# Designed miniproteins, single chains, continued (4), part 45

Each design is a single chain, and the fold is of that chain. pLDDT is the mean over its residues in the fold that is shown.

## One batch from the design tools (miniprotein)

Design m13546
Fold by ESMFold2-Fast:
Structure m13546 (fold): chain A 124 residues (1-124)
Amino acid sequence: SEENLEKSLKTRINVAKKVLEELPASSSDVEKLKAIDAELKKLKIGGPTPDEAEVEAEIELLKEKLPQDVVQAVEAIAKKLKALPSSIALALEYALVFLEVTGEVPDEATLEYLVLEALKREKS
C-alpha cells in the first residue's frame, strides 16, 4: 500500500542520514552515495518481486516528493539507457534520499550516477 511505501521510504531516509553523520564532511557525493547504497542493500528483506502496478505506484509517489526538474532529468537519462521501471523507481528513491539527507538538489552528474547504479542492479 501507499502508506507502507511511505513508511519504508522514511525508514530508508533515516538510515541514510545516520550513514552520512558517520562520514567525514570532506566526503565526495559519490562516496556518500556509495555508503548509502551499501546500507540500503542491507534493508532489502527478500520478499516477492514487486509487480508492475506496485512499481508504477512507487514511481508516482516518488514523483510527488521530488522537484519536477529532478524527475524529468532521471526519466530522460533512464530513457537513453533503456532502463526498466524498477530501475527508474530505484534512481528516484536515491535522488529523494540524497535531497532529504543533504538538503541539496542532486546535480546532473549525480543523477546520471544514480541511474547507472540502479541499472547495474537491474542487470544483476
Scores: mean pLDDT 72

Design m13547
Fold by ESMFold2-Fast:
Structure m13547 (fold): chain A 71 residues (1-71)
Amino acid sequence: SELLQLAEQFRELAREYRARAEELYAQADRLEAQGNFDEAARLRFEAEVLDGIADIYTGLANLFEQKAQNE
């Protein structure tokens, strides 16, 4: 169904944002271990924003999947 196709697109987008957030968290952890606290804090903030976007897309995917099941 069209709703399931949209849900799949939202899930893929969520994975992409989640993967980018994970990379930034890993970079922040490395910078923090090296004593670069200011740059680490900046990357953590960027990662949190990306995680938030991923959560929104995951929520949309769940909504569209639920609607498709109830068609």
Scores: mean pLDDT 90

Design m13548
Fold by ESMFold2-Fast:
Structure m13548 (fold): chain A 62 residues (1-62)
Amino acid sequence: MQKLIDQIKAQLKKMADKVGKPLTDQQIDDIAKSIATQIQINGVDIDTVLKTVEQGLATPAP
């Protein structure tokens, strides 16, 4: 599990830089753990989950 979390954290840092919305280390850790849990419980593909997160970072929410 930790390897998966580390990979997700690395991708989140790259995505945050790409979209110009820097994330704190705590936000990255929380999101990465949530994604890893979702992959393990729901069997979703990591690329699919990361795409959804990227869309969330790019789109301002209320």
Scores: mean pLDDT 71

Design m13549
Fold by ESMFold2-Fast:
Structure m13549 (fold): chain A 70 residues (1-70)
Amino acid sequence: SMEEVFRELLERGKKRIEELIKAGASEQELLDEIALTAQEAADAGLSVEQIRRLVNELLKHLEELLAKKA
């Protein structure tokens, strides 16, 4: 289902962001990873609304991780 695809992409995206932060990735590299995940979601057939939700959840996760690091 598209709901399962959404959850899988969200969990993989969160883990990739966490790994990139641990590796000392730049803000641009972190944003590029979110953009790549959005493209993967589009290619998988997720709706615009689902893609927007996915991007917002990943940006929120990134903000929370960066706040904890600061």
Scores: mean pLDDT 86

Design m13550
Fold by ESMFold2-Fast:
Structure m13550 (fold): chain A 88 residues (1-88)
Amino acid sequence: MEEVKKLGEEIKEELLKDPRFKSVEVEIVDENTIRVTAKAVDGKTEVVATIDVKNKTAVVEGENTGLANRVGDILEKMGFKVEVINTG
């Protein structure tokens, strides 16, 4: 449980380093699932990432392809295998 909380905080910190994101919310859904919602500086555009901690995979969903790809790139640099889905 502590490792999942630490991972969630690390993801939040890495996303907040990117000037495209104004806020990042991290929800620990269960012992293996983290949900991250990154809100862009426009205050309207959101990207949602669902992270499988055990399998080191993430699904990134967003209407803005560029922002969704940016979240995916950050998660891949952190060691996750990422699938990006455009929902727009």
Scores: mean pLDDT 83

Design m13551
Fold by ESMFold2-Fast:
Structure m13551 (fold): chain A 69 residues (1-69)
Amino acid sequence: DNKKLGAKSGEAGAKAGAAGDTAAASVGGYQMYRLSGSEKGKEAAEAGARRLGGEVSAKKGQDGAIDAA
């Protein structure tokens, strides 16, 4: 499961300051491929998500930082 890795990488990404852009790219790509409904799309989404999986959680951390500020 990717939740633990996603959470840790997400927090690291938020600190890096590039979390928002990276997370958006990962989410957009995954959703695009998922909507295609093809196995090739799923495989491509997994490859993309593997690189940005943790950054998806970073988006939530970044939103929290905005609220704290």
Scores: mean pLDDT 46

Design m13552
Fold by ESMFold2-Fast:
Structure m13552 (fold): chain A 78 residues (1-78)
Amino acid sequence: SPLIEEANRLIREERLEEAAELYEKIDPKLAEFIRLLAEGRLDEATELGKELSKEYKGDPRLLPLEELHVRRLTSQSH
């Protein structure tokens, strides 16, 4: 999907609020996950991420989101 490709590009550029706006049109639950990561609400993002991993198992949309989650977790260690 062109919208998913654009949203994933915004995630790589760390333009997370804009990525969340595009994901809102695709899947509001994935948009919420991106917003939690953007806000640094990492505990809440981790809990939602567990739910998403179970519900969306094997969905390629999760791969860039899981990468973002790991990146945000490692950045908080500074």
Scores: mean pLDDT 79

Design m13553
Fold by ESMFold2-Fast:
Structure m13553 (fold): chain A 80 residues (1-80)
Amino acid sequence: SSEIKEIQKILKEMFSEAQKIAEEKNDIETLLKIKKLYEEVVENPDDKELILKAAEEIKKLYPDNEKINKLYEELLKLLE
């Protein structure tokens, strides 16, 4: 559906922002966590629960990041 594609696009943008922050900080452990979460979502792209879980984990890594927080709010609205 168009909704799931929009949700997937938002999640991908959240991953991109999180990866950028982790790379700028040379945080190898966080980069590995992001990579594993991304691989799980890519294998199960229509799983809304897995998508939500991945988004929650990204928000938890960077709770004060304005871009991640805005993307997370948009994703939640689409899941309602």
Scores: mean pLDDT 86

Design m13554
Fold by ESMFold2-Fast:
Structure m13554 (fold): chain A 87 residues (1-87)
Amino acid sequence: MTLEEIKERLEKRYEEALHLTPEEQFAVISELIDEMVKAYKEGKYEEAKLIADYVLRLIDHLEKTNPELAEKVRELLDKKVEEMFKS
């Protein structure tokens, strides 16, 4: 996949996620964090960066509707990012 195709896929997933419940949005963000970590470990740094951008956008959206879940997913992101750099 090209970076443009990856961006289009992420944009569609982002738009779909905006219509989900806060709990379902948390699940989508968690899945995207796992995809980001996987892409980084595979050396797909540009893809990992794109996924990270959409993760942050979804967290910002979730904070407006459920700040407690947004805080939990930020903690999960921090933990997963730390795990990415620990080898």
Scores: mean pLDDT 83

Design m13555
Fold by ESMFold2-Fast:
Structure m13555 (fold): chain A 63 residues (1-63)
Amino acid sequence: SSIDLVIQDMENLKKLLESQGFSPEEIISKLDSYRDSVLPNLTPEEQKKLEEHFEKLKKEIEK
């Protein structure tokens, strides 16, 4: 589904930014910008799934 591709893109973006040496705060900020850019193209149910996944990624980055 479209949401699964969006989630995978967000995971790939996180890994790319980590490999480029961005700080945890910078990575979270860039992922937040990506989330904001895709939200208008998602259904309310897909938005909820994306928000849940983003919170999970934030916890992983903040470790």
Scores: mean pLDDT 85

Design m13556
Fold by ESMFold2-Fast:
Structure m13556 (fold): chain A 79 residues (1-79)
Amino acid sequence: MAEEDRAILRRTAPQIIADVKEWIKKVEEGKLTDEEIYRLGIKAVAYQIIAVAMSLFDPELAKQLLEEIKKLQEAIDKK
């Protein structure tokens, strides 16, 4: 991966983590429809792929992202 691509991923990862935390809150609040929860599940899978790619050059940041995605999946499973 080019250096600029790695820099972009490192910059965007905190925002992705923040977005995932916000989604967890919305799932826990019970205000989402089944369709919205399904769409969040698809987004979680996409972010897992990004996190795996990040683990090749920033394993600590990748681990943080994967942990938040796991929490989102667990919140969805409880609905």
Scores: mean pLDDT 76

Design m13557
Fold by ESMFold2-Fast:
Structure m13557 (fold): chain A 89 residues (1-89)
Amino acid sequence: AEEEFREEAEELAREVEKYYSEEEAERIRELAEEILEAIEKGDLSTAASKATALAILAVGIALETGSEEVREEALEALKAANKLMEEKE
């Protein structure tokens, strides 16, 4: 789950870098690491908050760019984050 989430977040970041900006791709990578750190510490509240921030950012970029690739990778990253959080309940 952790490895799956990390891979999906990186794929999302690459599509954002390709279709939108390197700065926002770096922000996605940063949020993914914050989510992983919160989960590792057992802070599911912080993990959920950071996952929500990632979702808002990813959806905003997908809407602004109209990119189906960004939209698809955003959905996969969010699914992976949800699975990771469920496994820690």
Scores: mean pLDDT 80

Design m13558
Fold by ESMFold2-Fast:
Structure m13558 (fold): chain A 97 residues (1-97)
Amino acid sequence: TDKVEAERWLLTARSLLDELRRQGDLAISKLEAGDVDSGQQLLENAQLLGDMALSAADGAASLGLTEEANAIRQETQDVLNETTSRTTALLSQLQAS
């Protein structure tokens, strides 16, 4: 059923969002340790996972789960914004040192 397919898209989006959180946290940890190269690669991975999560949420919305998809899109955007803000601040501090 379309509902089952939509729910699978939401589960996919949630899984990708969880992996985004993991990669983002690792990127921050690497930058805090002064490992700029690993931190930047993990940040790039996190950004890709965020894009994939947003696409999966759009899949759910296209099948009628618009409200649930909007909620996970907002959460994904919040995580991406926080990760980008924190990593930008750390990179700026490392360049000043």
Scores: mean pLDDT 89

Design m13559
Fold by ESMFold2-Fast:
Structure m13559 (fold): chain A 83 residues (1-83)
Amino acid sequence: MAEANKEALLKLAEEFRRRAAELAPKEGIRAEVVSVEISVEGDTVYMTLTIRVEADGKRVLATITLKAKDGVISVVSFEVKEL
């Protein structure tokens, strides 16, 4: 079901946000989830996650697209842009 796949992706995004907030400062890194976009195609759900990361005086924007189908989450694309 598309709804179950959507829930799985949203849960993963929430877990990532939680861990970034709790753990990243201990590593001297600042990580922030800037946006989460969801698209549904039948039973398949796509999520595009944009994360801003700051470390060692550098800022990068990471864009990750994930696919969820039949309870399986896979990475479709990953891009990094230096700010």
Scores: mean pLDDT 74

Design m13560
Fold by ESMFold2-Fast:
Structure m13560 (fold): chain A 69 residues (1-69)
Amino acid sequence: SMAANVEEVKEQARAIVEQSPDVLAGIQQVKELLENAVREGKITEEQGREVFREITAEVAERLNAQLAA
């Protein structure tokens, strides 16, 4: 189902940014993952944009917390 695909892609995106020491490289890999998922029909373009927004917000929150410490 699309909902299951969204959660799977979201978990993969989080794993990419957690494993990447370079935040910009991690975000670029997430973008490519989402573009491929949309192209393959696993998720919609709207769902892909929402996942990207959520992941980038999570990254920004972690960076802000690290800078505030």
Scores: mean pLDDT 83

Design m13561
Fold by ESMFold2-Fast:
Structure m13561 (fold): chain A 77 residues (1-77)
Amino acid sequence: SPEIEELKKKIRELVFRAAELTMQAMLYYVQAQIAKRQGDEKAAKEYEEKFDRLMAEVGEIDREIERLIQELKELRS
């Protein structure tokens, strides 16, 4: 049905967005680790804060994906 296809499309778009944000977060994680090893506590904290913000957004997207998967299951019943 059109409704099922729209839900599948939305789920795919959210999965790709979560992956994109996770890749960005991992780059900040690496920068934070480099800064820590160099003794740059200020830079490390700034990168850790950027990592935490992006991972919080990923967590919200993951919750939305779970909600849409439940809607998809209901429509298939």
Scores: mean pLDDT 91

Design m13562
Fold by ESMFold2-Fast:
Structure m13562 (fold): chain A 71 residues (1-71)
Amino acid sequence: SALDEKIQELIRLQAVMAVLRAGIDFMSRLANDPRLTPEQRAQAAQDQARLQAELKEVEERRRELEREIEE
C-alpha cells in the first residue's frame, strides 16, 4: 500500500540520517585534532559542512513524509 511504501521510506531516511550524524561527529573531531595539519583540519571542516547540509535536506524530506502519514 501507499502507506507501507511511506513507512519503508521513513525507515530508509532514518538509516541515512544516522550515517550522516556519525560522519558529522567524525569530521568535527578531525577538524579539532591538533595532530593534523591546518590543511587537513580545514578539509575536515568543509566535509562537516557538506554533511550538515545533506542532513538538513534529509530531515526536511523526513518531516514532509511524516506530515503526509499523519494527515
Scores: mean pLDDT 89

Design m13563
Fold by ESMFold2-Fast:
Structure m13563 (fold): chain A 99 residues (1-99)
Amino acid sequence: LEEAIKLLDEAGTAVSNGDYKTAIENLKKAAEAARKDGHEELADSIYRMAKRIEELSKKVDEELAKETDPQKQQIIRDIGEALAIIMVSLAKLEAERAL
């Protein structure tokens, strides 16, 4: 589980930097690490979280494409980041509880 937790921390850092692609990649790697450690249910949970963040990223991009006001664009980005951080933090809490 140590490797899975490390990858979840790296995913959180990527989200904070606006790098959803790296965050999703690290979440998928964390799910694989959890599966290798015999934590199948945790791995499935982390993988579902990666899919939710993929959908969130697409929705953020769609909303940004519709908006011309820079202040409203920043609010859209801030909401996306906050939701993604919550998702990664929940996955990390599940991993810590599995230790």
Scores: mean pLDDT 87

Design m13564
Fold by ESMFold2-Fast:
Structure m13564 (fold): chain A 61 residues (1-61)
Amino acid sequence: SLDEELERAAKAIANSGVTVADPEEVARRLAQALGVPEDKLDEYTQRILEALEKAREEKKK
């Protein structure tokens, strides 16, 4: 599912060392890479931001 792909991609990005200095841009690019259409880009950008935050916290622990 998309949720699983979002979690997996978010973890990969967190592990790659991407900083949270521009989290919206990172999330938007990830949504685009997953093939999200422009109409849903904002919605999925928010979901990815949440997933990225969770992945960041998980990586720290």
Scores: mean pLDDT 71

Design m13565
Fold by ESMFold2-Fast:
Structure m13565 (fold): chain A 61 residues (1-61)
Amino acid sequence: VKKAVDEAIKLARAGDYEKAIQILRDLQSKYGMDPNLLSSAMTFIGSGDIEGAEASLKLAE
């Protein structure tokens, strides 16, 4: 889980928001992570706030 979160943040920082969001959707469906925190992280990525996304994902663990 943590490795996939780190990869999503890395992709978002590289500007690949689509792949980052796909990883987060996969984490939600497979591991039942907090859907509110995942939704917040996806919103932050979509707005370019990668730091906010990283904070939300750390709380979802």
Scores: mean pLDDT 75

Design m13566
Fold by ESMFold2-Fast:
Structure m13566 (fold): chain A 72 residues (1-72)
Amino acid sequence: MMRELLEEGVDREKKKAEEALKNGDIESAKRHIQELERLGEAAERMGDQSTAERAREVVKELKKKLEELLKK
């Protein structure tokens, strides 16, 4: 139950961050990336290593996309 909520949270925040990046909404993208970092930390504290690793990977990917937008 809690694990499914964390997995859903990661998926939701990933989609929100991706949509913000597509719209050029840098501040919104940063907020959703920060929330993904929090979800990853929560998963790690709960022993859900799979969700924690996935959240970290998603954060790295989104930060790279954010840096590409800021490079303009």
Scores: mean pLDDT 81

Design m13567
Fold by ESMFold2-Fast:
Structure m13567 (fold): chain A 86 residues (1-86)
Amino acid sequence: SPEQLALLKERILKVLDESPAAAHLSDEQKEALATRIAEVLLQGIAQRVSEEELRARIAALLKEHGLSEEDAEALAGKILSMYSNG
């Protein structure tokens, strides 16, 4: 739903804002990335993909936006943990 997407985007945006690995991104770039991650996460959940596959999809998006492999995997894990735990 639009409401679910908006709430998830806001939570992801906070994670990006708190991450030194994403400090090179502008506020507009962080907003766009948070929206895209939220869409990919909700789509993957609807398709019942594994947690490992969701993590890989989110990490790939982060890498496309200039994060290293290590930082992208760590941040993808943090985003999924946030979603799973609350």
Scores: mean pLDDT 84

Design m13568
Fold by ESMFold2-Fast:
Structure m13568 (fold): chain A 88 residues (1-88)
Amino acid sequence: KLSKKVQKLVKELIKAINDKDYEKAAKLAEKLSKMDPKNSKYYKLVSQNSKELIKAKKEGDQFTADILESFLLMSRSVLEIELERQEK
């Protein structure tokens, strides 16, 4: 289903979220939205949430940051499940 290039970028996105590198996560998700159009809506949401999280952290809005981080951790878990399904 997913090309090996898309699978590699999904692994990089998972790693970026795990490393809390949300700037990298936003860029990777935006790139994935173009390379995997069937899931583009999902990747766009990950990119938007990552950008909003960066903004919330810069503004000191810890409540919004915690909520957005929770959404990104949930998104990471979904990506991990999808990746395992594609690799097997």
Scores: mean pLDDT 82

Design m13569
Fold by ESMFold2-Fast:
Structure m13569 (fold): chain A 57 residues (1-57)
Amino acid sequence: MSPEEAAARLKALKEAAILAAINGAPQEVVDALAQEARDLWASLDEAQRAAADKAGA
């Protein structure tokens, strides 16, 4: 996965979690999206993480 693809995916997951929370989705759905974002972050290499930080993800 390219650094740009990693940043885009992480940002999309974080935005999905925020939208779910705003729309009153069950806490389990919000937690699942947040966990998926954390799992993705943990799987990223240093270059992918730097790209995500720069993109505001």
Scores: mean pLDDT 81

Design m13570
Fold by ESMFold2-Fast:
Structure m13570 (fold): chain A 57 residues (1-57)
Amino acid sequence: DLDDMIERGRRESEEAARLAAKLAGVDVSQVTRVTAEGDSYRVTFANGEVLTVPAAD
């Protein structure tokens, strides 16, 4: 179902946001955008900084 795919994407994006925030040393609330790019996620922070993290296994 489309809803199941949306929920899975949301969970994967949340995990990527948490990982990126931890690596950057900031609160996850500073994450404004998460974009899937192949085998990685591009995470954008409120300050305009961008960090690429690998997709969770």
Scores: mean pLDDT 74

Design m13571
Fold by ESMFold2-Fast:
Parts: structure tokens; sequence; C-alpha cells
Structure m13571 (fold): chain A 110 residues (1-110)
């Protein structure tokens, strides 16, 4: 009905705003200043995904109205990018720790 279409439109508007914010947050020069905003957007994407799954269960036709391929790709891209950034930071910390320990061991053996 009309109420379902209005709810779908509002959810799409909310997702569009999140995608615009993701695009602004993708500037590498702003990473330090926008770290809090990135975490907020990530949490909002998770909440919107939960809401979308509930709406799809109530009316499957809503999935076509709520998400274009672009919205699905953009939200997934943001989640994958954040996960890769976290993994890279962890890998860099581990490499620095291992290089320091390896250097000390080699000096002791020489």
Amino acid sequence: GQLRQQAAAKLKDHMALNIQLIQLLQDPSMEKELSIEREYVKQNIENVTILKDRVVKLNGSFSEMLYSDKYIQDTRYFEEMQQRNLEEMASQAERQGREEEHGKAQVAES
C-alpha cells in the first residue's frame, strides 16, 4: 500500500545520505579528522541492513524498491574497505614488532 511505499522511499533516502557520507569519508587526507564519523556511518549501515532484512521478510517486492545494485555495492564496498584498512593496520603493527625482535636476536648472535 501507500504507507509501504512511503517507508521504502524514506529508507532509500537514509541510505543515499549514508552513501554520500561514505564518499566524503573516502578522502585519505581527512582520515584522522573523520575517524569518528567513519565509525558512525559503519554502525548506521549495519542498522539499515537489519531493517532491510526485516522489510524483505515482510514483503519481498520491497527489495527491488529499497536497493539498486549501486546502493548494495556502495554499502558492501564501504564495509570491505574498512575491514581491509583494519587488517592492514594490524599487519603493519605485527611486522614492526617482528622486525624489532629479529634485529635484536641477530645482534646477539653476531
Scores: mean pLDDT 61

Design m13572
Fold by ESMFold2-Fast:
Formats: sequence, structure tokens, C-alpha cells
Structure m13572 (fold): chain A 70 residues (1-70)
Amino acid sequence: GMSAEEAKSLVGKKAKSEFDGVVEEVEVVEATDEKVTFKGIATQDGVTTELTVTLGLDGSLISYEEKVLE
């Protein structure tokens, strides 16, 4: 579990890794007293996938969306 204050402090922060032809980027886009929302982007072999994940502060999965970008 994460506190709401900790989650809010991460809004707008990005992490990027690039290894063996895979580029991954994750950003915290929203945090409230109940949930945190992340956007992740992964690119491999010219295929880019966007993930939007919303978690409760207890770590429970609230919503998951994936979108293949061309």
C-alpha cells in the first residue's frame, strides 16, 4: 500500500528504460485519496503499446486499458 500523499508526490514523474531494443516509459498521470493512475508505453520491433492502469492505494486493480499504436 501507498499513502495518498506519496502517490500525489509522484504525479508528472516519468521513468524510462531502454534495453535490448525495448523502450519502456511509465508516468504517474493522476493521484487522488483513493487511487493512482499510470500510463505506460512500450515499444518493441516497431510496435508501440500504451497501457493505462488505475490502482487503489492498497494495490487493488481498478481498471486496465491497453491500446496498440501504429
Scores: mean pLDDT 73

Design m13573
Fold by ESMFold2-Fast:
Structure m13573 (fold): chain A 80 residues (1-80)
Amino acid sequence: SSAELLAGIREVLSKYFSEEDVERIIARIEAILREHADDPRLAAAEIARYLREFGDELGLPREKTDELIQETLALFRAAA
């Protein structure tokens, strides 16, 4: 379910970001998932793009942003 997917993403994000930033990211991810409810692959791609942009904005090293994106995409593959 989308709720279980979001819970998994929240757990992943909590390794990299503060609680406040995690809540902001989750709200954006929920919006992307709702907008692309009929295209999970496109939703995953949009979320990956958003996470890269946000990681860059907060100064997260590229290697850590890549790890975050791969862990998040793995959750989408497991949910499919």
Scores: mean pLDDT 83

Design m13574
Fold by ESMFold2-Fast:
Structure m13574 (fold): chain A 83 residues (1-83)
Amino acid sequence: STLAETLKAFENALDNDDIEAALTTLKELETLYNSGTPEKKTYLRNYFLNMYGAIVSNSPEVTFSEELKNALLSPLKKFATSP
């Protein structure tokens, strides 16, 4: 899958509050991160860090359920805490 296709699928899962789809597409994004170019890694790291920050700050842009937020925190934390 392309980065753009997987990001669209992830964002669609978030919009639908679909926890299973969100975790599946996040795992695919992690695979793309691990095998990506430096440019793709930087983009995805920033994307994940921004998502993590928005969730932990209870940003008004984050409209999905607390259950979905909690499911995402653990996988996103590893990108947020990397030096």
Scores: mean pLDDT 80

Design m13575
Fold by ESMFold2-Fast:
Structure m13575 (fold): chain A 61 residues (1-61)
Amino acid sequence: SLDEKLKALKEKLKDDRAMLSTLNGMIAIAEEAGSDEKMKQAIDNVEISLKIKERREKAEG
């Protein structure tokens, strides 16, 4: 579930290098720590940022 969610999120972020870089850094730290909690936090934080970005992009056309 986490792996699938992460894969889907990376695909959505492929055109946003800054957000992808942030996600990858947070995921690498979580992976090294072996922490599902940190991985969930990384995914959730970036997902929130992505939703804000998607709303702006749709509003702008």
Scores: mean pLDDT 77

Design m13576
Fold by ESMFold2-Fast:
Structure m13576 (fold): chain A 91 residues (1-91)
Amino acid sequence: MLEELVERYLKEAEERVKNKEVTEEERRWYEAVASHPSEEEGLIAILSEELGVPEEVVREWFADPSLMSEETLRLAIRAAAGALAAKMAEA
């Protein structure tokens, strides 16, 4: 459910920012994931294919985005945006 996914990621991002536990780049990751209309598993599969990493690694990044380097985080955000654009073109 898109509403639950958006609410979950935004609440987690807000709570971590308030606790000074999350960087601005990690927050942008949460916002990028929350704006994607696909289910979490669908986005994990897309990012796995685009970044050339196993789906298990991408799932770990969804649980803890701090595991990504700044460059990996930027590439993941771009891949998510590209997937959104492709889905919009198919719709």
Scores: mean pLDDT 66

Design m13577
Fold by ESMFold2-Fast:
Structure m13577 (fold): chain A 106 residues (1-106)
Amino acid sequence: MEIKEKAIELLEQARKLLEESANAFDTEGYEKGKELAQKALDVLREAIRLLTENPELSAARVHVGKAAFYVQQALLLPESQRDKAVELLRKAIEHVEKAIETVKKI
């Protein structure tokens, strides 16, 4: 249970950072949005590592991998594509939520 709880904590942290990143692109600007998205990506990578080291949680890996992919795509977009970056971050949040629900059902 401790490993499962840690996975949920990392995924909830990533979700919070992604929400803050999406909001920052609209309210604080492009540089702050990218900073928060990078922090979210780092947490998602830590979650992928934890899920890889614990095969019992492997069902959640697909969703965390998709979330990380969408964050990476958002980070590659220029300031002129800010709205598209926010769309990609929203897709990443959806996949983090699916990963959390998957872990909870294990």
Scores: mean pLDDT 87

Design m13578
Fold by ESMFold2-Fast:
Structure m13578 (fold): chain A 55 residues (1-55)
Amino acid sequence: SHMDELRAQALRELQRWTTETWERLTADPSLSDDEKVVRLDEETRRRAAELQAEL
């Protein structure tokens, strides 16, 4: 269905975004390893909600 195609596109976008975000967080020397993981989780959840709202 059209909705399944949009969801597949959103998942691909989220995966790409998550990889880019992890690279950005890993480049930040002010964050501990634990803080990087927590922040990645928080930002990924926020981005997932944004993408779902666009469907």
Scores: mean pLDDT 83

Design m13579
Fold by ESMFold2-Fast:
Structure m13579 (fold): chain A 93 residues (1-93)
Amino acid sequence: MVEEGIELALEASKEEDEERREELERRAAELLQKKLDELKKKLGEEEFKKLLKEFSEEVRKENEEKGVPKTEEERAKRLLEFFKKLEEEAKKK
């Protein structure tokens, strides 16, 4: 699940041991990249690009209205919402 990758990334940001941090970051990156690749294949490159653009514009608008996320937890939440939108669009096919 994409939630597992995000949770590992958040744990890495709080980890004081450098070796442990690098291990958590690597595992998080592998999980998130695998999920992203699966969604891109299901959606197709053009639809994936369109959704990425829409998400970027939505994030920009929200930053102007509510301010830029100040914590890693807020950034992780927005990333999770993006993955959920991709999964929902993939299911419509």
Scores: mean pLDDT 74

Design m13580
Fold by ESMFold2-Fast:
Structure m13580 (fold): chain A 74 residues (1-74)
Amino acid sequence: SPVEEEIERFRENMELLREEMLSKGVPKEQMILHLRSMARGAIRELQEKFPEEAEYITREVERVLEEIIREVEE
């Protein structure tokens, strides 16, 4: 579905941001704050685009965020 495609693009963008911050030597704690900020922005923008799927968007964006943060912490 279009919303699932947007969630997948969000995952790709999060992975690229993580790689960019790692390459620049951004501290782990600061990296996590930036990732959380990006996730909040994505939820807002996607909910505006797909208001009937707001709960699904929040759940899936938060799931992606948690997966990326686990990789940063490991």
Scores: mean pLDDT 87

Design m13581
Fold by ESMFold2-Fast:
Structure m13581 (fold): chain A 55 residues (1-55)
Amino acid sequence: SDTVLRAAAHDLGLSVGTLRRLLRLPREEAAKRLAELSGISFETADHAVTVMREA
């Protein structure tokens, strides 16, 4: 949902457009890229990607 993506973008310091592009990648690649861009752990990024895809 747009609401979940906007909240995640704000919390991670990214644009909604950047998050939408990341979520088009395979799960592992999306999580790795999100971890690199946001400075969070891969485990945290993988969980976040899963939550955003299920919303």
Scores: mean pLDDT 80

